Designed miniproteins, single chains, continued (4). Designs and how they scored, part 70

Each design is a single chain, and the fold is of that chain. pLDDT is the mean over its residues in the fold that is shown.

## One batch from the design tools (miniprotein)

Design m14411
Fold by ESMFold2-Fast:
Structure m14411 (fold): chain A 97 residues (1-97)
Amino acid sequence: LQKPTVLTYLRTPAKEGQENVIVMDVTNASAEVEIEWLKNGEKVPYTLSEVRLDADGLLYQVASTRVVVNSSDKYEGVVRSPALSEPLVVPLNLSES
């Protein structure tokens, strides 16, 4: 089984107090994945894209949620997969740089 590749990012440059979208791209998955977004350790509602297959037959899926940028908030993407011995936790940095 191939381990998924997970990237977390903001759709637009971070600005304190502005609306944005946090995005998690899950690529190169050889099996279906379970995806969660956490805000300060608590599950938040999110939108999942339809699962897509790439040219190599690997799965692509995107999880996104709308947020107001606050540098005090900590967002983490969590991915579970049969290819992972433990959940993959990927933090998102909301710095104003």
Scores: mean pLDDT 79

Design m14412
Fold by ESMFold2-Fast:
Structure m14412 (fold): chain A 79 residues (1-79)
Amino acid sequence: DIEKLKEEKLKEIEEAAKRAVAAAYGRGDLQMADEIRALASEGVKKVEEAAKKGDKEEVERYAKETIERLEQMLKEAEA
């Protein structure tokens, strides 16, 4: 069920974005927080568009790419 996969991946992106945004705010970096939100928003859009096409591999690929980038930004914010 692609809808279930989509919802699962959107939740993972939201949770990763929340952690990264919290770290950016913790260091007072409002610009980084805005960049994290923009990245998450773009990832969500790509996942939703892939799900509309019925492409499970694209849903998983875009979610993975977005989450990995959000995790990298979290590490940068914590450095």
Scores: mean pLDDT 87

Design m14413
Fold by ESMFold2-Fast:
Structure m14413 (fold): chain A 98 residues (1-98)
Amino acid sequence: GMGERAIELAREGVRLAEEGRGDEAARLALEAGALADEAAVSGSASAEEVIEAAELAKRAALLAIKAGADPTVATAAAIAAIGAGVTAGLKYGVEPPK
């Protein structure tokens, strides 16, 4: 599903950043963050999947900056990941259980 895909992209982003492939990592982090937000908005993923994808995408973006990624793309990736986390919190964390 969308949540599993977002997690996969974010994990690959972390791996690429750890290998020093900052620009590629930042692009995957941006894609993962955007997909996690879309999954949260559409209800196509669990809260746990969206939160995991958002946190991994945020980590990938920060590691990408350390690896020398384009700061514009890496910053956009971090913002997308934070946005996905906020969307998940509002949609799944603030709604009363029913």
Scores: mean pLDDT 82

Design m14414
Fold by ESMFold2-Fast:
Structure m14414 (fold): chain A 104 residues (1-104)
Amino acid sequence: SEAENRQKAIELFQQAVEYAQKAVQAAEAGDTKAAADYIVQAVRYYVQGLYYAGRLSKEQLDQYLKEIDASRPALEAASPDTLKTGAQAIKQTAQRLIEELKAQ
């Protein structure tokens, strides 16, 4: 049902927030490899949340999951500031989507 999919989306966005926060902390510590890993996990949860929220097709979900996995080497090569900014953006967007879904 739409209500069950909404609950799954909220849980997935909550995981995205958790991993994005871990990525921010790793980036602040200068651990770019850990930050990159946490960003990959955060985005994987985020796009799965978008799918259950009805905002992505299955084809878009599969493509985005493939793209984020392929982005890991580029993320590991990024600066801590870039990784922190990216992780903060993921966290803010996921938090907003949780609030929007809970208001429905």
Scores: mean pLDDT 91

Design m14415
Fold by ESMFold2-Fast:
Structure m14415 (fold): chain A 59 residues (1-59)
Amino acid sequence: SAYEKGVAYGEAVRAALRAGDAAAMAAYGQQGEKWGLEALKAGHTDLYVSKGSGETRPK
């Protein structure tokens, strides 16, 4: 689902952040923002979606 994809990419952004991998953060962040916003549109309002960073996570 969009929710699961958004959260998974958000976790990937956080892992890349801990690793200091700016390129991976940017790539995963784009997907995390995309799927996080789709999940919000689908009614999953229990999400934080960081625009630009893509750190999507449950509230």
Scores: mean pLDDT 79

Design m14416
Fold by ESMFold2-Fast:
Structure m14416 (fold): chain A 76 residues (1-76)
Amino acid sequence: NAKEEAIKYAEEAIRALDAGDVETAISNFEKAKKLLEKDPELDLAAQYFTASIYLAKQGRVDEAKAAAEKALEVAK
């Protein structure tokens, strides 16, 4: 189930951000995004993960977490 796997990767990414491991967070957000990109119903969630990746790359950790949490909310 691609949605369940994407949620798992996103949760791992958020934990990595909390631990200060931005590289692991970005990798896991990219995995979550790729799983959701192929489903038109999950495109909004994929867009929020795109924002999380961008914000994490800029060191904007709190904003990256907020975007990822929004992605999880709309993926439900």
Scores: mean pLDDT 84

Design m14417
Fold by ESMFold2-Fast:
Structure m14417 (fold): chain A 73 residues (1-73)
Amino acid sequence: DVVDELAKAILSGDVQRALELIEANRDNLEAIREALEIAVSTKDPAVLETLREILRRSTDERVRELIEEALRK
């Protein structure tokens, strides 16, 4: 399950794995959004820092917008 794998990568701080999963699943924006919502729901500063690093290294503008939206909440 892409949502579970991506959420796990983000929650564990595995930025490289998260970027790989996002790139492999760029057409599945709903799964990416769901994983981001799970990560942000923790309100953990370390998880938020991981999301900022993923944002900095992301090349897909639609994905970048989803991460920015999640971080605003």
Scores: mean pLDDT 86

Design m14418
Fold by ESMFold2-Fast:
Structure m14418 (fold): chain A 79 residues (1-79)
Amino acid sequence: SNLQKALDYTNEAIDYLRRGDVDGAIRHGEKALDYAKKAGASKEAIDYIQKGIDAARRGDLDSAIDHFSKASKILREQL
């Protein structure tokens, strides 16, 4: 489902951040955002994915991981 893909890409973005691959995290975060919107995910989940992408773009890796982790939790609750 689109919701499962949003969750999977969000978790992959976190894994890329943990490996220091910021560009990989941003690309996977953007895919997560696209699938979350297609899935009709909650605005809160979509907003946290966007905040994760924005934090990663600023080089704030800790904030990016925190925001994506919050999005992942909400997306899982919607499955």
Scores: mean pLDDT 92

Design m14419
Fold by ESMFold2-Fast:
Structure m14419 (fold): chain A 70 residues (1-70)
Amino acid sequence: SVKGVVVASGPGGALIEVPGASKHFKPGDKVVVEAGGKKYYGTVSHVTETQLFISGIQLPVGTEVTVSKA
């Protein structure tokens, strides 16, 4: 599991800032995003060294999250 912060969100998904994101995740990975005591299920659609785009979830910008492979 890795910690991150939502930096952008919309109907298509959420962009999460995660240090070393590309070392932990790949496009197509099924993930669980934990925020505010709830679990959200999505798919990683884009990865960089510091960011994940996860399709299928919507969370407010500034939300602190934990991301794990499902």
Scores: mean pLDDT 85

Design m14420
Fold by ESMFold2-Fast:
Structure m14420 (fold): chain A 69 residues (1-69)
Amino acid sequence: MSEAEKYAEKAYEAVLKGDAEEAKKYARLGAQLGGTELVEKAIVRAYLESGNAEAAQAAGEGLKEGLAE
C-alpha cells in the first residue's frame, strides 16, 4: 500500500512544519486509501516531535473526513 504510505509520510512532514492545510489534505487522502493506522501513527509522531498542535489537529480532522467518504 505504497500510495497510502506516501500520503502518511506527507502528513507527517506537514505536521512537522506546522502546515495545517497540507496536513489535513494528506491525512484525508491517506485515510481514503485505507491507510488509517499509518496516518494516525504519523500524526502522533509528528506532534510529539514538533509540538505543532494546530497542524496535528487539522490532520486529525482530515483523517476523520477520509473515513467518512
Scores: mean pLDDT 83

Design m14421
Fold by ESMFold2-Fast:
Structure m14421 (fold): chain A 75 residues (1-75)
Amino acid sequence: MGVGTIAMRMTKLSRAQLEAVLRSVLSPEQADLLLEAWEAAKDKSSVEQLIALSMALGTLSPEQRERLAAALEKL
């Protein structure tokens, strides 16, 4: 799954759903970073939301992104 697809799926979740998924697969620091990026992007345009989340996802390893993608598909 591409970074843009993960970012798009994240924009469709509630904060509680996103927090649960992120904390199940990522370190607390990475989960908090992505939650802050998601909250900051909520009031922005769809394009700006996808860019902000894609940049935050870029801080993750490829394996962490794969685990997050799999967890999002199960939700």
Scores: mean pLDDT 78

Design m14422
Fold by ESMFold2-Fast:
Structure m14422 (fold): chain A 66 residues (1-66)
Amino acid sequence: SELDREVERALEIMKLTVAKLAVERLWDTDPAEAEAVAREIGIDPTGKTKEEILAEIDERIDRIAE
């Protein structure tokens, strides 16, 4: 149903938002954990900058939110 799709969308946005905050906060203090968070949401952090990973998360949020 439409309600079910809205709930799924909200939950995915929340998941990606939490992952974004984790990457932002951990990148300088625990980069291995920041990279693990990115991998858990399906982003390959290998060879990417913090900015590139955050941009990819933002792109996913924007696609879902629209």
Scores: mean pLDDT 85

Design m14423
Fold by ESMFold2-Fast:
Structure m14423 (fold): chain A 78 residues (1-78)
Amino acid sequence: SAARAQGAALAVKGQTALDNGDYETALKHYTQALTLLSDSPEASAFLHEKMSEAYRKLGDEEKAKEYREISERLRRQS
């Protein structure tokens, strides 16, 4: 589907930003990917895990924990 392809492309852009240390840009792309891939528990879990990593890199441990817990919960639904 077009939405799935677009979501996957945004996740790739998020990973590129994360690899470059641009954690805020990574979060932006992952958030956009999540809106397109939210119907897939596996994709949603992956994106929440990546957002947790970005928040940890930014020093936001509360957000990192929140997004990690969402990812773990979603993995139990798949």
Scores: mean pLDDT 88

Design m14424
Fold by ESMFold2-Fast:
Structure m14424 (fold): chain A 67 residues (1-67)
Amino acid sequence: MYQVLAPLDKNGKLLPGLKPFYVEIDANDPTSRIDKVKTLGGSVEVYSPMTKEEAEKKVEELEKKYS
């Protein structure tokens, strides 16, 4: 299973230089990538876990939405 994440600034726009992305959910480290975005001073919009194909489509949709 994969989780889609959108790194957003305080105005609800993508953080400069960052794109929406997906990560494989691992029971041992499901939040490591989220923590990395938070250290950049942003927030993360997190979507429900989905298949790899659904995650890839969701990333494309979010890139268009926030562009």
Scores: mean pLDDT 70

Design m14425
Fold by ESMFold2-Fast:
Structure m14425 (fold): chain A 88 residues (1-88)
Amino acid sequence: LTFEEANKKDSPPLPASTPTSYSTNPNLRVGRLLLEEKKYDEAVKEFENILKNRPNFAAAHNGLAESLQAQGKLDEAVEEYDKALKID
């Protein structure tokens, strides 16, 4: 409760094309929607499917890590965040 007072970051606008890593991807969108709905098991599966085709996809590792963290699987989440960082 008190901890989650961490304001939604600093980019509240619509996600459009950005110069850095153009994060727009249809498969990522499905995983993000599942995260929004608290369907963490489904989100994990979607990000895993993305990574089966794109194992070097930082955004998918990040989404998988977030899903795992939401499930309380902190060790696995840390590992996936580490993979995302190592990609770029």
Scores: mean pLDDT 70

Design m14426
Fold by ESMFold2-Fast:
Structure m14426 (fold): chain A 100 residues (1-100)
Amino acid sequence: NLVEEAEKLMREAVLYAQKGDFDKAFEKILKIEELARKSGNDPKILELLIRALQALRGNAYFTQDYETIEKVEEFIRKSKILTSKQQKIILGSRGIGDEP
């Protein structure tokens, strides 16, 4: 089940991002993107990809890791599976602490 595998990868990406292990978090994000493509861009897998990207970007902003921020934002802008609206939602995030 590609969705269950993507859920596991998203949880791992979030945990690595919270630990400041941004390289490992990004590696998990790349695997979620691969699963999204294999699924024919399943909306649930895309939602999990977006959550992982937001977690990585938010934690990178919190630690002021500008190299990681640029890497993540470039990935989002260059993504072929995310819509322009989804890209704008992630990039328009205020970072951590603005969660509803």
Scores: mean pLDDT 82

Design m14427
Fold by ESMFold2-Fast:
Structure m14427 (fold): chain A 77 residues (1-77)
Amino acid sequence: LSPVTQRAGLADLDEAIAEARALLAVAEGEAKRYAEQAIRHYEQAKEHVLAGDLAAATEHARLGREYIAKAKELLAK
């Protein structure tokens, strides 16, 4: 990865983690667990970006977004 591409990806993941942590602060029960899982996947995505494994990073970022969507769906009830 180029340093510029890597930095941009890390910044996007940091914003996603911040959003997930904000959601975690108001979430309870199953929604809280989904927000926690999203944070774990985003953190793993950051590690894979740093290692140059874009395929693994993309998959973990996708899973993080999926868990955030599930948490938001539960909170919207």
Scores: mean pLDDT 81

Design m14428
Fold by ESMFold2-Fast:
Structure m14428 (fold): chain A 90 residues (1-90)
Amino acid sequence: SAAELEAQLRAVSERLEELEVTDPEAARRILAVLEEVARELQPRLEELRALIAERGPDDPEVQARARAFLEEAARRLIEAFEAELARLEA
């Protein structure tokens, strides 16, 4: 659910803040990976922005697409964080 994804993103943020104090190098490497994921999501964000411009933000299909995009973006960021953390702990 969206609430579960928000909770997981909060946990990621809290873990990154902890890592910035305990292992700044690890935090920097994880942030670089997350920035790369954000860059890969940029074309999808531009498509969503174009749809909002065409149909308006109150259109039910626009709202459904926005929800789907935010959920996908959250999942990708969480997956990237967990994968990089696992590599650093190996």
Scores: mean pLDDT 83

Design m14429
Fold by ESMFold2-Fast:
Structure m14429 (fold): chain A 90 residues (1-90)
Amino acid sequence: MKPLSEETEKAQELVREAIPKIIKAAEEEGAPASKLTAAALLMIAASSLAESIEEIVRLLREAKEILEEAGAKKAAELVEELIEEVEKLG
């Protein structure tokens, strides 16, 4: 396995810690289970499989789009804040 940069590892940690809060917000907003699952899988991929800050941001933007389409506006705003924090590390 190629070693990750410290910035990428830190970004993965930030995403991992944020997932429960984002999913809870989306559930409280009444997002469908299918959209919750899709957004969660993208965020899990960002936290565990993404090899760069750019890839993490891309996956988070895709998760945000799914949450916005599902009407989970507050959860989507939390993902945008997470994207801004991840981008500060690069």
Scores: mean pLDDT 84

Design m14430
Fold by ESMFold2-Fast:
Structure m14430 (fold): chain A 79 residues (1-79)
Amino acid sequence: KTVSAEHLAAAVEFSMAEIAFAVAKTTGLLSPEQAARVERLIAEAAPLVVAASAGTATDEQLAELRRITAEVRRLLREA
């Protein structure tokens, strides 16, 4: 199966959000509750990221991954 640009874009956007979270967490910018919420979202996204990176994700899985990525970004902006 060919990995589409859409699959790669979704995986990359999530990875960027994950890096931003790691920086925010290690620098103490997040409350314990905010950090726990973002960690839960990242755990929920894990199988979707694997599917996107492998090019096996469905359109619905890509939409869900993008939605989780947006939520992580929103929480980091509210910190």
Scores: mean pLDDT 82

Design m14431
Fold by ESMFold2-Fast:
Formats: C-alpha cells, sequence, structure tokens
Structure m14431 (fold): chain A 85 residues (1-85)
C-alpha cells in the first residue's frame, strides 16, 4: 500500500515548533483519534498525528495559518516531519 504524506522541516521558535505546510491548498490531515480534517478546519487545542523519523507522534496545535502550523512540542531544527493525508 502507498502511504500518502506531506513532508516538511521543523523550525523551532520560542519553545514551540513552526511547521511549514506549504501554500498547497486545503489538504486533509489525520487527527489523533483517527478522524480526518481539512487543514483549514484545524483549531488551537486540536491533536494531530505526525510522523517524526518514521515514528507516529501526537502533537497539539497552538495556531494555524495559510503557510504553517504551530505545534506545542519542540523538535530540532531541520527535523523531517511527515503529515499523513
Amino acid sequence: AITETVTTKAIPYQGKTILPVGTQGNYIVTMADGTKKAISELKAGDVIEIIVNGEKTEVKIVSVTDSYIELDKVFPKGTEIQIPV
């Protein structure tokens, strides 16, 4: 089976991680509970599933913009993060 993901690089900033998700439209992300939401429907306090170094990890959304998602966890600069879509 082909696993579809969006790949981005972590940018740590002031105790949080900025995750550039590109300007590529309103794509769908997987929530920690297994449901799917469009990125435009994400809100502060939502918990999403990401893949960090090949491992599934749950992170809490702090803020969402058209260009990035801000996460409550800190990842090292340049960490490859994949978002299941």
Scores: mean pLDDT 72

Design m14432
Fold by ESMFold2-Fast:
Structure m14432 (fold): chain A 61 residues (1-61)
Amino acid sequence: MLTDEQLETVARLAGVSVEDVRKALELIKEGKITVDDTPENLAKVAGVSVEAAEVIKAVLR
């Protein structure tokens, strides 16, 4: 699990809100997306940019 400080760092690097990062993590936890999915699929399901999805995936590896 990411700390609030780590969530803020990821949000800043990805250019999204902390709430968007939390939503993406919740979708991964629910099994709706996985870290093995393409950045394009994660972006589509989470409602963020492909660039943001790549940053989120990199942090969760």
Scores: mean pLDDT 75

Design m14433
Fold by ESMFold2-Fast:
Structure m14433 (fold): chain A 61 residues (1-61)
Amino acid sequence: MPVGPGERTSPEQLTETLLYLLREGVLDLDTAIQSVRLAQRRGYLSEEEAEQMIERLKKEA
């Protein structure tokens, strides 16, 4: 990949991190969803990526 590391922000990695924190009881589902929505509002995630992450959080939590 000529750009080096590829995508720096990975929706999959972020989803895994949020799921881990949910399973450990470090944060609740509402906080995890709010984090995804904040990332989407700031332009770090597309609307599709944000909705997919939220659905995975709801399904796995």
Scores: mean pLDDT 73

Design m14434
Fold by ESMFold2-Fast:
Structure m14434 (fold): chain A 100 residues (1-100)
Amino acid sequence: KEKEEKIKEAAKELAELLRRYVEAQLAGDAAAVAAIQEETAKVLKKLEETLGKDVIKEILDKAQAAGDKVAEEKRKAGVAPRDGMLAALEAAIKELEKLG
């Protein structure tokens, strides 16, 4: 129960970071992308220290699996790589939001 609430908080924080990453990518802002990647690395380290690496890996693996599924579907449908990537990132964000 207590671990479940902390997992929800972690998933929500990661969803917010991924959303900011998507916004920076859409803006073509390489400096913002780099800054968000650095912030994400620091947040992941903090979360791994508080919840454990296995818990954070499970959260990330679920988000990655959701994104990979959508990316594959979009590639098979002949969707442009950029649009397929954006759809995959949105699927990963939605999976993280479901966990939070």
Scores: mean pLDDT 83

Design m14435
Fold by ESMFold2-Fast:
Structure m14435 (fold): chain A 66 residues (1-66)
Amino acid sequence: YTDEQLSVAVYAAKKAIELAEKAGLSQTDADNIAGEVARYVLENGLSRDEAEKLAEEIVKQKAAEK
């Protein structure tokens, strides 16, 4: 992976953890979401804005399912 892709993945993972914590999800759920978002960013070459949107959507989806 490129340094740019790694930077976006790290940014998205941190954003996902922050959003998951605000949504009241467990630390385990937050870590799993962060990992999923980071993987999607790296495998699909998402931009920072796309990665942030993905993190928001996954957190919203997980929060709605509980």
Scores: mean pLDDT 79

Design m14436
Fold by ESMFold2-Fast:
Order: sequence, then C-alpha cells, then structure tokens
Structure m14436 (fold): chain A 67 residues (1-67)
Amino acid sequence: MLRFEVEGSATANGVAKATVSGDGSPELRRRVEEAVTRSLAEQARREGKDQTFKGEILLEAPEAPPP
C-alpha cells in the first residue's frame, strides 16, 4: 500500500491548494494533490466558509495503468 501525508486548504471564494508527501511517485502524489484540492474547493464553496484538511491517505497498490 501507499501512504500519503496530505495538508490542504480552500477559501469560500474558491481558492484552494493542497500539498502531498509520502510514498509513491511524484506523478501519483500530484494526482492526489489535485483530487484533494478539487474536493476542498467544492466543499468550501458549498458551505460558504474556509475549509482545511490535514491527515493521512492510504491507497492500496493500484492496478498498473493499461498500456
């Protein structure tokens, strides 16, 4: 399994950012960062207030992407 440490924030105005560290490739970490950023931005917009997240994400080994 892959372990990521994630910290992110989003404002009610839709500005969002996240940082990801830990296991996996830089490309995989970037994809996780993009997913977290989008989720936080949507939540902040929906709730009309700033949102923050800090925690761990564990992913089981993904299937190799098809060629």
Scores: mean pLDDT 75

Design m14437
Fold by ESMFold2-Fast:
Structure m14437 (fold): chain A 56 residues (1-56)
Amino acid sequence: SRIDRLIAILKVLDPEVKGDLSLENINTVAAANNLPPLSQAEVDEVVARLREEVAK
């Protein structure tokens, strides 16, 4: 899915998930990778998924 692809890209750029996870920053990464812009709800899903993946 689009969200899964974006999560994979964000993990490559910031594997520790310490960067800015704002709507603006995530949509900047999406645009740079030819993905359509995400809504706030989709961004919230991406953030939740990224944080779960790095949880110990």
Scores: mean pLDDT 78

Design m14438
Fold by ESMFold2-Fast:
Structure m14438 (fold): chain A 60 residues (1-60)
Amino acid sequence: SMADLLKRAHEALLKKIQEIDSKGRPAEEEKKLEELKARLSAAAEANDIAGVEKLVREIE
């Protein structure tokens, strides 16, 4: 379950990276992406399934 959530989160992040790339990689968007990655890593380490689900919804 957690592994599946992390896989979906990773796919959502990849899609977000493509969107940011299409915008010419603005620094503020890249900073937000790095923050999302850090928050996802922290939630995964805490085994916070609900937190990971929230992050997936926030990313889309």
Scores: mean pLDDT 79

Design m14439
Fold by ESMFold2-Fast:
Structure m14439 (fold): chain A 108 residues (1-108)
Amino acid sequence: SELEENLEALRRAAEEFDVPEVAELLDRLLEKVPTLSEETQALLAAALADVVRALEALPAEKQKEFLEGLIPYLRAILEAETDEEAKAAALELSTFAGIQFIQLAVGM
């Protein structure tokens, strides 16, 4: 699935750039995915695709900082008690990927 492929891509990046907390959160997210609605899974897949595209477009020296910035957003999805909260968290992750990419790629 696209969602699983994007989770695996991000997990490999987290290992490559030595951000073990992100790798752990992605593993936990993969376990949570089957409990989410199909609509929420689709929104999460889109958000993760946005994150992967942003990460791949950043220069290597900024990829670690970008991955570390994902931590609160991945936690929010994991801590969501309802499907609706998980949807909101996935949309916030997508928004973060766009904003953080601009800040790290273009500078201040």
Scores: mean pLDDT 84

Design m14440
Fold by ESMFold2-Fast:
Structure m14440 (fold): chain A 65 residues (1-65)
Amino acid sequence: SREEELKRTYAEFALLATGLVKKIEEEDGVIVAYTETEADAKRLAEVAKELSELTGLEIEVKTLP
């Protein structure tokens, strides 16, 4: 729905606004945000948790290989 599209757009924008995200991918309805370092991933994980609770979307944080 348009409501779900707006929630995804909001979540992606909020993740990018942290300055910690190097890329975002969507896989099977999950938003995956990639960071450069494990330290950045730990910082971003708190934001991702809050966004998941706010939007009801599944958001994962990973470090680039």
Scores: mean pLDDT 85

Design m14441
Fold by ESMFold2-Fast:
Structure m14441 (fold): chain A 76 residues (1-76)
Amino acid sequence: SAMEEMKELAEKALEVVENSDAPESAKEAVRRLVEEVKRGVPGAAEHLALVLLEISKDYGLEEAREIALKLLELSR
């Protein structure tokens, strides 16, 4: 289901960001948003995607950008 795919993508995004050189504040924000996606909070997947696009731009994380685009597609 789209919800199961969003949860899987959210967990993968967390792994990518945790293993990056992004600051702890960015990692904390992603952890919070991933938890919200897993709990089905409205708008959480879209919010996570927008945060991931910002992080991917700042730290060159191509995989985070790809995950963000997939999350945006699934949240529409």
Scores: mean pLDDT 87

Design m14442
Fold by ESMFold2-Fast:
Structure m14442 (fold): chain A 92 residues (1-92)
Amino acid sequence: SERERRQERARRVRELILKLQEELEKAQSLEEKKQAVERLFQDLVSIPGVSVEQAAELVKSVIESLLLQGKITEEEAQELLEHLDKLQKEHS
């Protein structure tokens, strides 16, 4: 059913968002954080019904949340958002 498809999509999105959060927290370098952003962005875009714009906004929300929590620096957040913008343009 349509409702069941929407619920399954929402569940898959939540799982990828949690995975991105965990990978960004455990990453020891900016390069590893950029690789996590790229991988999870691609995984989100691969979900049927998730647009490139929606995937980018979801990843951006995770980066901003981690910055607010003090788990990444302002400089790291800026670099990750710039990397995300580049990835979004490559998929447009």
Scores: mean pLDDT 88

Design m14443
Fold by ESMFold2-Fast:
Structure m14443 (fold): chain A 104 residues (1-104)
Amino acid sequence: SMEIQEKVKQLVALAEQVIALLREEAARTGDPEIRRALEILESVLSRVKKKLDEGIQPSNEEIIEISLFAIELARWLRPRMDAAGQAVLDQLITLARELYDMAL
């Protein structure tokens, strides 16, 4: 559906914001956990963006998996981020929950 497609694109945009914040935090702190999270998130996002660029809509199963991954990653990152980063992660969790419900 167009609504799912638009929400997946919004999820990608929020993930890119999280990547930008993680890059700044990694540069500031040198935290290896933040660097590892950045590498994982960049890898996952690259795969999702490639499918979208090729006009391939993610399956319901892939949307469920991506949503659960985003929620779990955001929960893990949340205590490691400042208030601005936490606000972006909370938006990511909310959108991922909406996508999960739509894919059921």
Scores: mean pLDDT 82

Design m14444
Fold by ESMFold2-Fast:
Structure m14444 (fold): chain A 78 residues (1-78)
Amino acid sequence: MRKKVIKAVAYVIRSIGYVEEGNIKEAVKSLELAGEYAESINDYEMLKSIGKEAEKLGDKKLAKEFYKKAEEIKKQLE
């Protein structure tokens, strides 16, 4: 569990680095990987944050997918 959290955070940081380089395509790919790790640990707050970052990068489809998964996980927690 802890290792997957570290990987999710690492991919978010890598995405920020790509944005600073102007490489939005690689930044989006890094967020996609971060979201997969966040989903695998059922961290709906992290998924929502990753979705917000994807939206800021202009990938509304990826943002909606992460928001939907976050809501599904939150609903399971009741």
Scores: mean pLDDT 81

Design m14445
Fold by ESMFold2-Fast:
Structure m14445 (fold): chain A 60 residues (1-60)
Amino acid sequence: MKITLSFSTPEGVKQYEFSTREEALKKVDEIVSEIKASGGEGGKNLLYQAIDRQIERAQR
């Protein structure tokens, strides 16, 4: 099973695929929360950090 999510970011539209519903929901919450917390140019950096963090966790 695949769950595909799309986000509009300062860099453009990004798509993410997950094997589980729980992973998808957790990532959505994390990204949205960090974007809203920063709001500006810092939001872009937080988004990249969040993505990097999730990739690191998935690879472990």
Scores: mean pLDDT 62

Design m14446
Fold by ESMFold2-Fast:
Structure m14446 (fold): chain A 79 residues (1-79)
Amino acid sequence: MEKREEIMALLKEKRQVDSLTPEEKALIDELVKLGVTVEQAKEFIDLGVSLERMVEYAKEGKTIEQVKKDVKELEEKAS
């Protein structure tokens, strides 16, 4: 699966690690099944969104713009 491998590569680069855990690989597989594109996954990773939260957003059909708002609200609430 090309998309799965590309998403794994993006996450490894962002975290500066050589490999991902089996749990992280399973979440990436779920993202691909939910129709998340490599570009969307990159945007989520760049925003610092966790894999688990990415899956939740994908299941809800949220756009990247909605995710950006949610991330900003969480940062403001944490401050």
Scores: mean pLDDT 76

